# Designs tried in a protein design run: designed miniproteins, single chains, continued (4). Part 40

Each design is a single chain, and the fold is of that chain. pLDDT is the mean over its residues in the fold that is shown.

## One batch from the design tools (miniprotein)

Design m13449
Fold by ESMFold2-Fast:
Structure m13449 (fold): chain A 64 residues (1-64)
Amino acid sequence: MKRVALVAAPTEEKGKEAGEKALKELGADDVILLVGMDREAAVAKRRQLVEETGLDVGGVGVPA
């Protein structure tokens, strides 16, 4: 099974930085970048992905 990191960021640049860190720290195979999406929407999307695919999804969101 693939491990996926979910990253929410206001811009693509910030998302790329956070995504690279998530790949290194979480050992994720793939990154899903949510540009312009807030933390609550990102959490909902993560739940949906786990439900639909059964992937081991670790999330990295924008700080509260």
Scores: mean pLDDT 63

Design m13450
Fold by ESMFold2-Fast:
Structure m13450 (fold): chain A 60 residues (1-60)
Amino acid sequence: GVLKKIAEELVKHTGLSEETALKIVSLLLEGQTEEAVKLLKENGLSQDQIDLIVTLVINS
């Protein structure tokens, strides 16, 4: 499905686990951007990477 494909792209670009990527994508699609950003920061992503991911998921 679309959710799994977006999560697979996120894994490819960040090295996050598929489980973590799926959770982040779900949070962003539910409009829980603040929680998704927090989880991305906790996984060591830079602000530039976070901004790119949020933009990619929301525009999918």
Scores: mean pLDDT 79

Design m13451
Fold by ESMFold2-Fast:
Structure m13451 (fold): chain A 66 residues (1-66)
Amino acid sequence: KEKEEEERRRKKLVEEMIELGSRHTKIAMELTLKKKTKELTKEEEEKAKREIEELNRRIRELEEKL
C-alpha cells in the first residue's frame, strides 16, 4: 500500500528532524549558558558553532526530502 509506505517514510524523516532540532537546541542553550557565566572558551564556541552548522545542513537535507 503506497499510502502506508509514504506515511512511514515521512514519519521517519520528521522524527529524525525532531531529534536533530532537539540536539541543536541543547547545544545552543548550553552555549548561551556558558556565555553568560563567562566559562565559554573560544575553542568550545567554535566547536559548538560547527556542530550547529552541521545539524542545520542535515535538517535542510531532510526538509528537501519531504
Scores: mean pLDDT 79

Design m13452
Fold by ESMFold2-Fast:
Structure m13452 (fold): chain A 79 residues (1-79)
Amino acid sequence: SAALEEALRLLEQAGKALEAGDAEEAARLAREAARLLAEALGPRHPAVARALAALAEAYRAAGDFEKAAELFEEARAAA
């Protein structure tokens, strides 16, 4: 599906942004991927869990450990 392909593209770009040290861009991309996947597959799906975990990693890289912890818990609940 177009939404799944777009979400996977966004997650790949989020990973590259994180590798480049751009935690803010990584969070933006991962958040959009999580939104698209939740709309297409429902909020409790392994793909949504992966996107939320990527978003959590971006917040952790930015130093926002509280938000990262919340997002990792959401990711566990979505799986």
Scores: mean pLDDT 88

Design m13453
Fold by ESMFold2-Fast:
Structure m13453 (fold): chain A 84 residues (1-84)
Amino acid sequence: MPVEELEKEVEELYKEAEEAIKKGDLEKAREILEELKKKKEELKELVEKARELGSLTAEAEKLEELVKLIEEYIKKLEEKLKEA
């Protein structure tokens, strides 16, 4: 899948988690947080494989940026859930 589609998917998950926190559905917010953590690990594996292949260096950089974005979203959600 193109990186931009993965980025939108991650943004949608983050938005859903924020909405769940706003509505007081902390269980749903935690489920989405776990899904983001899972996607982060999957993307890290793809980055490692892409780097190993050498020919996918540009794609690996974009995936690495997406991993950093997911890490930021996870941190923000964990902070919000701690205060909820």
Scores: mean pLDDT 78

Design m13454
Fold by ESMFold2-Fast:
Structure m13454 (fold): chain A 57 residues (1-57)
Amino acid sequence: SRELGLRIASHELGLSEEQVEEAVRRLEAGESPAAVGKRLGVSPRQVTGAARAVRTL
């Protein structure tokens, strides 16, 4: 589920659940990982990792 994915991503990446949710939402809206990372103050790798973890794949 999305809720479980958010908790797993938050724990694995050292991000808050809110940061993971915002990252996924912005990526789904078509923003690049680099743009999302700049906006949230995190690395593009953390943004990509968050999206992958939330999809549980």
Scores: mean pLDDT 73

Design m13455
Fold by ESMFold2-Fast:
Structure m13455 (fold): chain A 77 residues (1-77)
Amino acid sequence: AEIEARGERGDPADVLPLLGYLSSPDPEVRAAAARALGRIGDPRALGALEWLAAHDPDPRVRAAAREAIARIREKLA
């Protein structure tokens, strides 16, 4: 809820805290943080999300990271 609310808000100041949540032991927290970063659309998150999409053990987290990357890249077009 809190992590998703940060994404809904779209505040660039939330990028650094959300990058921290990508390292959470909870896959639901990592997936929520990835989606929130995608909603914000800040390209600073791309490197972390690309790593997560390739290496995260949870397929839902990998899917969330891929979706977030697509959203960010769409905003850069």
Scores: mean pLDDT 80

Design m13456
Fold by ESMFold2-Fast:
Structure m13456 (fold): chain A 106 residues (1-106)
Amino acid sequence: PKEFLELMKKYSGTLLPPEKIPEAIRVVAKALGVSEETVRRIVEEARKKYGVDEFSPAGIAVLVINSLTGPYEFRNENELKVAVAIAYNEFDEETLEKRVEKIKNL
């Protein structure tokens, strides 16, 4: 928990440089109680399917939750959109809509 909170504070939902992605995978895996292999698979699927290679720790957490439980954990698309906006630090509506659609299709 402390490692995840410190990583979130340090990057403030901001997109991580590539060299920090393995650390973020480890911390998110521990925080959510899933294997590092599961998180890595989900991140690599996002890279392959959607050409996305920039992630925040919160963004990785949202991708993992969405992949394992489906979009039904969000009561509606607006809640998912808000989670994505926070996770990616993205508030431009057009860009945010594109990110939401990519995540929904993971």
Scores: mean pLDDT 64

Design m13457
Fold by ESMFold2-Fast:
Structure m13457 (fold): chain A 67 residues (1-67)
Amino acid sequence: MVEEAEEKGREAAEKLGLTEEQQEAVGRTAGNLAEAGFELSEEDYESIAKVVKEGAPTGREAARAIG
């Protein structure tokens, strides 16, 4: 279920020390993928969390990614 994927995404982000806003972003991304029919593994949740941590769509991180 989408809700379960969102929860697991948030848990993965929390374990990596991400902010509450980043945890919500990871959860939303995981939920959207589950709604689209993707079956997510623990590795997938961790990968999403790492992408959000390293390339989170914050102005500062977006600037770092293009500079």
Scores: mean pLDDT 70

Design m13458
Fold by ESMFold2-Fast:
Structure m13458 (fold): chain A 92 residues (1-92)
Amino acid sequence: GAASQDGADYAARAAEERGASASASASGPRVTLTLSGLSTSQMMAALSGGVAAEVLGAEVETKAEGDTLTITIVAPSAAVAAAGARAIAESL
């Protein structure tokens, strides 16, 4: 249902409230987060959040380009994908 999109929207907002520029998209059990304007500490925090999402059963792929980090979460369910995205954004 809408769970992954709700998680993506929350994650983008949570990242922006923490000083990053963020966009997020969702499609079923997949969430893609694009974070930009990241400090080195925020980039490390996002990567740590990705490890937490993997503990929830998600597969997490990251691509770093300068101060921009693209994180793709593919999970067993839309709810797990949403939880992973939230964990990453809240870690910033």
Scores: mean pLDDT 80

Design m13459
Fold by ESMFold2-Fast:
Formats: structure tokens, C-alpha cells, sequence
Structure m13459 (fold): chain A 58 residues (1-58)
């Protein structure tokens, strides 16, 4: 998977999560898993915050 692309999507997920847009946050996290794989998406999400990492793990 593309770890850089996964990180970009997880950064967008974190921004939407901070704004309270859980639906958009979940969609971006799902896209990160699709392009980078779950391991890369979870790792990138955890670096951004535990809640963001949990979105990628779901």
C-alpha cells in the first residue's frame, strides 16, 4: 500500500474529526485503508491521535 497516500487521507480524517464531522472522518479513514492498507492507515492515524487511529481500525 501507499503509506504516504494513507497518511494524507488520515490527516483529512483527523481534520474532519476535530470539526465534529464523524461521517467525513470515517470516509477518509476508510479511503486511507483502501490505498495504504490497514496497518499504514492505523499507524498514521495513531500518530495524529488515538481517536483517529481507532477510525482506521474500525
Amino acid sequence: GDAEAAREYMEKAAAHLAAGDLGAAARYASQAVKVGGSENAIAAGEELGPATGQLAAA
Scores: mean pLDDT 80

Design m13460
Fold by ESMFold2-Fast:
Structure m13460 (fold): chain A 89 residues (1-89)
Amino acid sequence: SKFSEIVKELLNLLAELLDKGKSTEEILEEIRKKLEELGLPEELIERILKIVRDVLENSDNSAVQVTAVGLRLIGDEELQKLVEEWEKE
């Protein structure tokens, strides 16, 4: 899936930004830029950023944060509907 490759790139970027000690707002800005560069529609970007923000605000452990974002990006029903609509031919 095209979205599975995007999730991998996003989680790698998230891990790098957390390792650099970036703030939640700096992380969200850099993720938004990456998702825009990858050509995601705004509704999908906003849902992903909401998930990332929620995880970052509820944990301070980087490994837990990366794992939780990954699980939510795969398991969020609203996000999966947006992905299906975006990948629809």
Scores: mean pLDDT 86

Design m13461
Fold by ESMFold2-Fast:
Structure m13461 (fold): chain A 113 residues (1-113)
Amino acid sequence: MKKVEELRKKAIDLIDEALKVLGEAAQYARQHLDPETAARVARLIREAASYLLKARGYIKNGKDPEKAIEYLKKARELVREARALAPHVQELFDRAIELIDKAIKYAEEIKKL
C-alpha cells in the first residue's frame, strides 16, 4: 500500500470507530438523561457525526486535507460540548475525542505528502 493510502485508511478507520462510540453515547444519553438534556446531546452528536462524515469524504477522495482537518476539529468541538452536558457518559465522549485527535494526526500527515 502506498504511504498516502495507508494513512488514509487509518484515518477513515478511526473516524468510523468514533462514529460507533458516538452512537453508543447517544443511546446512553437517551436512557439516562432528562428528555431536554438528552435532546441537546443528541443534536450535538448528530452535528458532530455530520462533520465526521464530511471529513471522511475528503480523506477518501484524497482532496483538500485541510478541509478534512477543519471538519474533524469542528466535530471535536461539538463532542466536547456534548461531554459537558452529559457527565454520566464522559468516558465515551473522551474515547471519541481521542479517536478524532488520532484521525487529525493522520490527516495532517497526508497534508504533508
Scores: mean pLDDT 87

Design m13462
Fold by ESMFold2-Fast:
Structure m13462 (fold): chain A 113 residues (1-113)
Amino acid sequence: GAVLTQPPSLTGNEGGTVNITATGNSSAVGASGVAWIAEKPGKPAEGLIDKSSTPGKGASSRYSGSKSGNTATLTLSNLKKEDTATYYAGATGISNGVPQFVFGNGTKLTVTS
């Protein structure tokens, strides 16, 4: 199992756009695509993107996902203060022919006015 590498922290402005990247090897990023999850203290994790580009249940149209080579990108457009959260990438890699789930290290996003 490979790990996904994310920037540890990012800052964005309200109304702006931010890109969060997750980089791994082809086994980690390629097999089932990359899921993106938002986590806030004391709240359940919210699914934003599944299979690199499929919106999660109830996810805002402001969120989009893409993949190029070994890098997956979560794009948050028209940023709002409530987007301040930790964002995790997750992917299914393959080890010894068996699918394995791998997580990114997480990106703490702060949204400023």
Scores: mean pLDDT 76

Design m13463
Fold by ESMFold2-Fast:
Order: structure tokens, then C-alpha cells, then sequence
Structure m13463 (fold): chain A 63 residues (1-63)
């Protein structure tokens, strides 16, 4: 998934700044694969970076 564009499948809010906060439909860039379930991604709308579950993302293309 690294270098892929993805879309958020649902709203994600977190009080922990390590986790990505993003709204359903926001486009994100996958920066790093952390493990089999988690990636580090950047919201292209807010510039926020954080961890998000792979299952919460729809891959839409290359970055």
C-alpha cells in the first residue's frame, strides 16, 4: 500500500495524536506499512499524519 492514494471508508476521530483523524471520503496518502493491519497515512485535505487500519481505507490509485 505504500505510495497509494486511498479514501476513508468512515469517519475516524482520536484523542491520541498518533492516530489519523479524518472524515469519510477524505483522500489519504499511504506513507508506511506498520504491520498487517495498520498503516501510517497523511490526509491530503488537512495534512494530518497518523496511524489508520488498512480495513478503513479504499485504495483508489497511485499517488
Amino acid sequence: MVGKLARMLFDLNSSNPRFLSAKKGEKVLVLEEVNSLWVKAESLETGKVGYVEKGGLEVIGDA
Scores: mean pLDDT 78

Design m13464
Fold by ESMFold2-Fast:
Structure m13464 (fold): chain A 59 residues (1-59)
Amino acid sequence: HMSEEEKRRVALQKLNDLLLAGKTLDEALASITGLGPYARKVIDEMAAGSRAGAAALAA
């Protein structure tokens, strides 16, 4: 049995592994969107945070 927190950790680790392997964010997201509803929410949150961070840096 995996907790929701553990599913989040697995999703984040997989995303990071794909990015380190040279995949783009879009490719990484496409590869892991099948992990379930909770993993999808975590991924969407990370993407939103990344955009917010880029906007703050540009300001």
Scores: mean pLDDT 65

Design m13465
Fold by ESMFold2-Fast:
Structure m13465 (fold): chain A 120 residues (1-120)
Amino acid sequence: MPKATESGGGTFPEGGSATLTTKVSGVDFSQTSVMWVRESPETGPRGVAGISADGKKVSYADEVKGRATISRDAAAQTAYLNLNNLQKSDTATYYSLVLGYDEINGPVGVSGEGVTVTVV
């Protein structure tokens, strides 16, 4: 079955940096896009960053532009979200969404359990 396994959460100082990773299995990662979303009690769920299957198209939410970098490694079946100059407003649970399409089953999506980032 498709699976996303996230890591890199924890407690970080304001102004620090965090690298979140998602390892994807059970799908052809090279045919999937990856989006990071976050959820906090203050703001609810929101998109953070996205990367296309070929890695050529990236998108960032305005609140993280200039502070975030999303990347992927197809050989490792891993996507990365690097967050720099952390703000207390970055405190949230972060989830990866791995999205593709299968002609038999239609749209295929998998998400992990999420990782919590706390900025102090």
Scores: mean pLDDT 82

Design m13466
Fold by ESMFold2-Fast:
Structure m13466 (fold): chain A 99 residues (1-99)
Amino acid sequence: MKISKEEFDAEVERALAVMLETLMEKYREKFIANPELKEEAVRLAKQLIELASRLYENGDYELAKRLLETAIKLMKDLGVDDPFLQKAEELYKEVKEKL
């Protein structure tokens, strides 16, 4: 089967998203417990939200939902009030309406 560049790029983005989700879940407690990691944790959560937005546009609703849940939970646990959190919650509602 011939794979297009667009299909390959989508598979790479999905793989990166799953790896980042796994990393965030694995280190979640460390991010919460260590103030020095808070800024990095917020940056990674924002990257998950951006990846979830692209996955949503590509029709990958289940993975987009998982990334948004991970990012929203971490940002709330860190006490972050950021426009990205509102964007993530709005997108999460849209994703649930597609499932």
Scores: mean pLDDT 79

Design m13468
Fold by ESMFold2-Fast:
Structure m13468 (fold): chain A 74 residues (1-74)
Amino acid sequence: SLEKVLRLIGLTLRAIGILIDAEWGKASVEELEEGIEVAEEAIELAKELGDEKLAERLEEIVEKLKEYLEEKKK
């Protein structure tokens, strides 16, 4: 559906934006937690829509964000 495609695009862009902020040391704990949630929702939508390559890339983003979050919490 169009709604799912637009949501997937929006979630993916938000996750990428948070990852960029994290790479530059600008992301807060709250932003990292948001980025993980947003990316995980995007993974579900990508899989539902049959975009397995995007799902794999988003899974890589989740792992990187989790690493940044773990460093930031300690």
Scores: mean pLDDT 88

Design m13469
Fold by ESMFold2-Fast:
Structure m13469 (fold): chain A 67 residues (1-67)
Amino acid sequence: MEEEERERREKEEAKEALETIEELDKAGVELSEAERRAREFAREVAERILRGESREELRERFAERRR
């Protein structure tokens, strides 16, 4: 049950994060390159969680990409 609750929370957080990113993009706030990269990374993570990937699985994939 704890695992199912965690997955539900992760998906809800991911959905909220995507909505927030979309609102910030719409607001047209000027961002630094580092801030743009962070926002894009957050978007990728959120989208993958919504597709059913776990946060742990994403950590492994992103660690692999950095190699």
Scores: mean pLDDT 71

Design m13470
Fold by ESMFold2-Fast:
Structure m13470 (fold): chain A 74 residues (1-74)
Amino acid sequence: MEEGEKLAKEGALLYNEKNYEEAIKKFEEAIKIYLEAKDYKSAGRALFKLADVYEKLGNYEKAKKYREEAEKLF
């Protein structure tokens, strides 16, 4: 399994468990790996997931920021 995909899957699992702080870390690591690999589609998907986590935390400003960053990658 590619490292970025592994981290994104771990983030999704943590999100489902409502462990939002650890989910953020995993999605941020996945996004970094995807961007370094120039895999903009996977990076965009992970950024949308990160925005969803911040929305669950009530941080709408960060959720909006990451959603806008994701949209730029498509």
Scores: mean pLDDT 84

Design m13471
Fold by ESMFold2-Fast:
Parts: C-alpha cells; sequence; structure tokens
Structure m13471 (fold): chain A 76 residues (1-76)
C-alpha cells in the first residue's frame, strides 16, 4: 500500500497543552481533527512513506476552518 501508515500526531491545543495520539490511517486522523475542531493550534504529523521512509509534517497557527478543510481532504 502507498498510503501513509503508523501515523503519530502530536497536537498543540490553543490552551497550550499537548497530546500525542497514534492513528491507524487517514480516516482516523480526519475523525480526530473533526472531533477537536477549533481547539487545535498546531500539529506535528509523523508517518511512514512507502518510498522515503519516516516523514514529518508540522503545521501551526491553525484556524477551525483550516482544520476542517484538512479533515475533509483526508477523507477524500
Amino acid sequence: STEPTDIVVTVRFKDGTTETVRLADQRALADFLRRHGGEIEGLVLTYRHAVLGPATTELSGLTAEAVDALAAALRA
């Protein structure tokens, strides 16, 4: 499979707290993002790419709108 696997998300919430969660796939990630919506300030996404190996993506200054758009894209 070419889809990312072993997804680990470290979320920074707007109140300054952080949480690390392990997610099975892109759908689980989308559901997590939708559940927390406007509470997310930023995230660090670590996953395994089929060709490149471990990869990390960092996002900050997230709005509720941006989080919802990302969740929608991940469900496509």
Scores: mean pLDDT 74

Design m13472
Fold by ESMFold2-Fast:
Structure m13472 (fold): chain A 70 residues (1-70)
Amino acid sequence: SSFEELVRKLSEELIELKTLAVENPNTSQEEIDKIDKIEEEAQNAIDAKDEKKVKELLEEIKKEIEKLKK
């Protein structure tokens, strides 16, 4: 289903975000805490089968990845 594909993509993007945060020496504790909150929201959205929220979280993760690349 499209939802299962979105969940897989969300998991992959979260792994990338967490990896970039660990590898970036400028990553603050505030940024780590934000990533942890995104992960919690992602699990809640998956459990609720909230496709709209999963898509919103994917866009948020992309923005956080872009910030870490600067």
Scores: mean pLDDT 84

Design m13473
Fold by ESMFold2-Fast:
Structure m13473 (fold): chain A 65 residues (1-65)
Amino acid sequence: MDRVQESTTVSQALAPLLAPPSRELVARSRARGDPELESAPGGSDFPASATPEEIVARHRAALAA
């Protein structure tokens, strides 16, 4: 199933032993004002309710770039 494949393909594969803190990561980046969300290609265009899955996907893309 693609569902399992996407989990392995996404950044989650880089941290299998870590809890999926995607939601917390977004909150922390926002609190710090880290440009990671903004420096991502078109990152600042992300809606206020951007899903943690999208944030993880952008991080993965940046690492793969």
Scores: mean pLDDT 51

Design m13474
Fold by ESMFold2-Fast:
Structure m13474 (fold): chain A 65 residues (1-65)
Amino acid sequence: SEELERELERARANYDTMLESGQKAVERAEKENPELAEKYRRALEQTQAVGDRDIARLEEKLKEA
């Protein structure tokens, strides 16, 4: 399905952007606020886990289509 292919591409691009932005936030915070840096690292781990699951789900739907 072209629709599922576009959803997968969009999901990958969106999660890549979120992870890049989050990593930059961690790097900035590490220099000035260690507590904030830890919060951002936990948020990045959450985003990675959610992204991995969403992408895997879309890939499986494409295999069945």
Scores: mean pLDDT 84

Design m13475
Fold by ESMFold2-Fast:
Structure m13475 (fold): chain A 61 residues (1-61)
Amino acid sequence: SSEEILANLEKQAQELIAQGDYEFALLLMEHAVAELSKIDPELAKKAQELLDKIKAEIEAL
């Protein structure tokens, strides 16, 4: 489901952040948004919102 895709992306990004791999976490999310935009624009919008949230979390560290 779309919810499972977003949950898995968030989990992977948070695992990378926990390891200190901030650049890879952002790249993972940016690639996900780009790829999803080609097949599901609504899901891409939700992935972009998740990217914005993760970027804000990293900037707050």
Scores: mean pLDDT 85

Design m13476
Fold by ESMFold2-Fast:
Structure m13476 (fold): chain A 81 residues (1-81)
Amino acid sequence: SPALERAREHIQRAVDALRAGNYEEAAKHLTEAIKAALSLPDPSEGARLIMAAVLTAVGIAIERNDPKALEAVQKALKEAL
């Protein structure tokens, strides 16, 4: 589905941005990924995709030990939900 493809693309871009330390770009792409996942016809599929994306982003933030990385994840959740 176009929404699933869009969600996966934004997740990948968010991960790349987090690893690069570009937290504004990461928050933007994670927000769009969550919005795309929420638009999926199956709510359980959307919820699993959101959970996977958020857990991956949090893992990267912990690895980087940078509070701004966690702030980017929190901002994305606030803006998407």
Scores: mean pLDDT 86

Design m13477
Fold by ESMFold2-Fast:
Structure m13477 (fold): chain A 100 residues (1-100)
Amino acid sequence: MAKELLEEGKKYFEEGKLDEALEKYEEALKIAEEKGDEKLVAEALVNIGIVYGAQGNLEKALEYFKKALEIYEKIGDKEGAKKTKELIESLEEHIEIRKK
């Protein structure tokens, strides 16, 4: 169920339906948290961050990516942690460009 909701959210995101994507990712996050599936929790948090980034809310995107990174590091998912760090670095660089 949570994994299916994550896939549905990705489909809505690809269609440009950001609010619907966010709703599906938030539902996936809730179910993953209830099941204690920390990897799915981190994946849902990354996808929520991507939606907020696409909406122009860069501060909220950064917050969600940092939450996901903490979980990936906690569970020892080196690949997830690396990819999330790259998203954080790209977003921080984009924020700096907008300040100048």
Scores: mean pLDDT 84

Design m13478
Fold by ESMFold2-Fast:
Structure m13478 (fold): chain A 92 residues (1-92)
Amino acid sequence: GEFAVQLLKQLIDILLSNGAKVQVKVDGGTVTLTASGLSGIQQGILALVSGILKSLGYDVELKIEGDTATLTVGGLTEEEGKEIEKYYQSKL
């Protein structure tokens, strides 16, 4: 849904504005966001976003290893995935 797309866009902005390195990969309705250089606060934000998306019925996996996190979100439409990818590319 549109809320999930907006939430992921805001997450990308928060991570980038706080100096994290962010990579976004899209495969159909699955978005994988990998972020490095994360503070504890940014890790907490990732956990909150993961919880919200899970509560909305999305297939969400969050892995945190040191200052690196991988967030995988499935159950999006292909158009929603493409919108997130284009948004990310617009920030480079």
Scores: mean pLDDT 89

Design m13479
Fold by ESMFold2-Fast:
Structure m13479 (fold): chain A 100 residues (1-100)
Amino acid sequence: SMELIREISDAIILIGSLQTLLLAKEGKASDEEVINELEIAIEVLEELVEKYKDEELKELLEELKKLLEKIKKEGKATKEELEKAIELLERAIKRFLELM
């Protein structure tokens, strides 16, 4: 029960990050908000990778980390980078739900 509450909480955090990326694609969120939300999503995904030891989730985490480093270096997320982050995060959320 407490574990389920934690898993639901983690899912809500990841969905919140995804919503911010979707808003950013429409010009309704800043690059700073995108960076902050990707950092939050990555922290949650690192905990999930440690817990489940799932190879697909680990691969998605590594791709998100590389994308975030590129965005941080440039200080700006391009539309293509936002679309890639959305794709990776959607896949990570779907995989996490399969592991629950």
Scores: mean pLDDT 90

Design m13480
Fold by ESMFold2-Fast:
Structure m13480 (fold): chain A 77 residues (1-77)
Amino acid sequence: KTEQSSEVVELKKGEVLTVTVTNTSDETQLVTVQLLDEKNNVVASQEAEVKPGESATFEFTAPESGKYTLVITKTTL
């Protein structure tokens, strides 16, 4: 099972975006977080295994000012 969500965020160059993802399921999940620019290029990608009821925190630094799409993918392991 794979679940995906996305959110548009506006960032300034050098701004740090902190994303916290909580696993609310009863199964371990692989959480992948990607930051896409306005052209849908992947600027940054991070992943972590998150156990049931646990949270993972990800930090991204914006390389340029602009609108980004934050994509969170949760894959059940």
Scores: mean pLDDT 84

Design m13481
Fold by ESMFold2-Fast:
Structure m13481 (fold): chain A 55 residues (1-55)
Amino acid sequence: AVELYKKARDYLAKGDVVKAWEYRQKALQEASADPEKKTELDKVLENIRKKKEEI
């Protein structure tokens, strides 16, 4: 999951919101088995969501 959400952050930084959202979904699925990692992902997802709303 860590690699996937890092990719989501990278795409968000490049302005590719669609790719960022796709990797976000994949990271969530993998992190569902680990509550600690899910909490960290939720913070990244909030940033992606806000950026998507700006576009």
Scores: mean pLDDT 69

Design m13482
Fold by ESMFold2-Fast:
Structure m13482 (fold): chain A 83 residues (1-83)
Amino acid sequence: MEKIEEMRKKLEEIEKFLESVRGKVLSEEERKELEKYLEIAKKIKEEAEKLGDEELAEKAKRLALEIEIELGLDYIMRAVSKL
């Protein structure tokens, strides 16, 4: 239970960071931080699935997908802004 609460707090931290950078072109530091958070969210999903916490696993999976979307949008925006 304590480990599950720690994972929930970590997902909240990641979600807050994602909201702070949403809708803008990412800096190099912000992009690297999102890439790190993506890896953490994926690990939390796997651990939650092993623990049988489906709600936590679904939340982690959704957050990971949202991060992948934001990184993809940043990549497209950078390609469009080539000059």
Scores: mean pLDDT 81

Design m13483
Fold by ESMFold2-Fast:
Structure m13483 (fold): chain A 65 residues (1-65)
Amino acid sequence: LREEIEALVREGERALEAGDYEKALELYMEAMRLAEKVEMSTEEVSRLVGNVLRVIGEQIDAELA
């Protein structure tokens, strides 16, 4: 299951690099949903939240540009 979360995060990073903010956000949100079903440290959860916030920030910047 952690491997699944890791895979989703990696796919999210690729989508973000490709400029597909919607897909990146979807993948990160799915990773967070799976993390909710397993006992992850607050540090791991915080990292996932950081990834989601990064995508949102870049999407907002893209809308303004």
Scores: mean pLDDT 71

Design m13484
Fold by ESMFold2-Fast:
Structure m13484 (fold): chain A 60 residues (1-60)
Amino acid sequence: MSAEEIYEKALELAKHFLEKGDIEKAIEVLRIAVVLLSKLDKELAEKAREKLREAEELLK
C-alpha cells in the first residue's frame, strides 16, 4: 500500500467516524496513520498530524 493510499483511506475512515459522532475512533485512526506515514512519507505524516489535531480539538 502506498503512502498516499494510507493517507486517503485514513481520512475516509476518520470522516466516517466523525460523521457518526465517534470522535475517539476518528482520533485512533488518525494516530495509526501518523505512525505509519512517519516511516514512509514525512509530508503526508505532517498532513495526518494536522488532521489529528483538528479531531482532538473537537473532543475538547
Scores: mean pLDDT 82

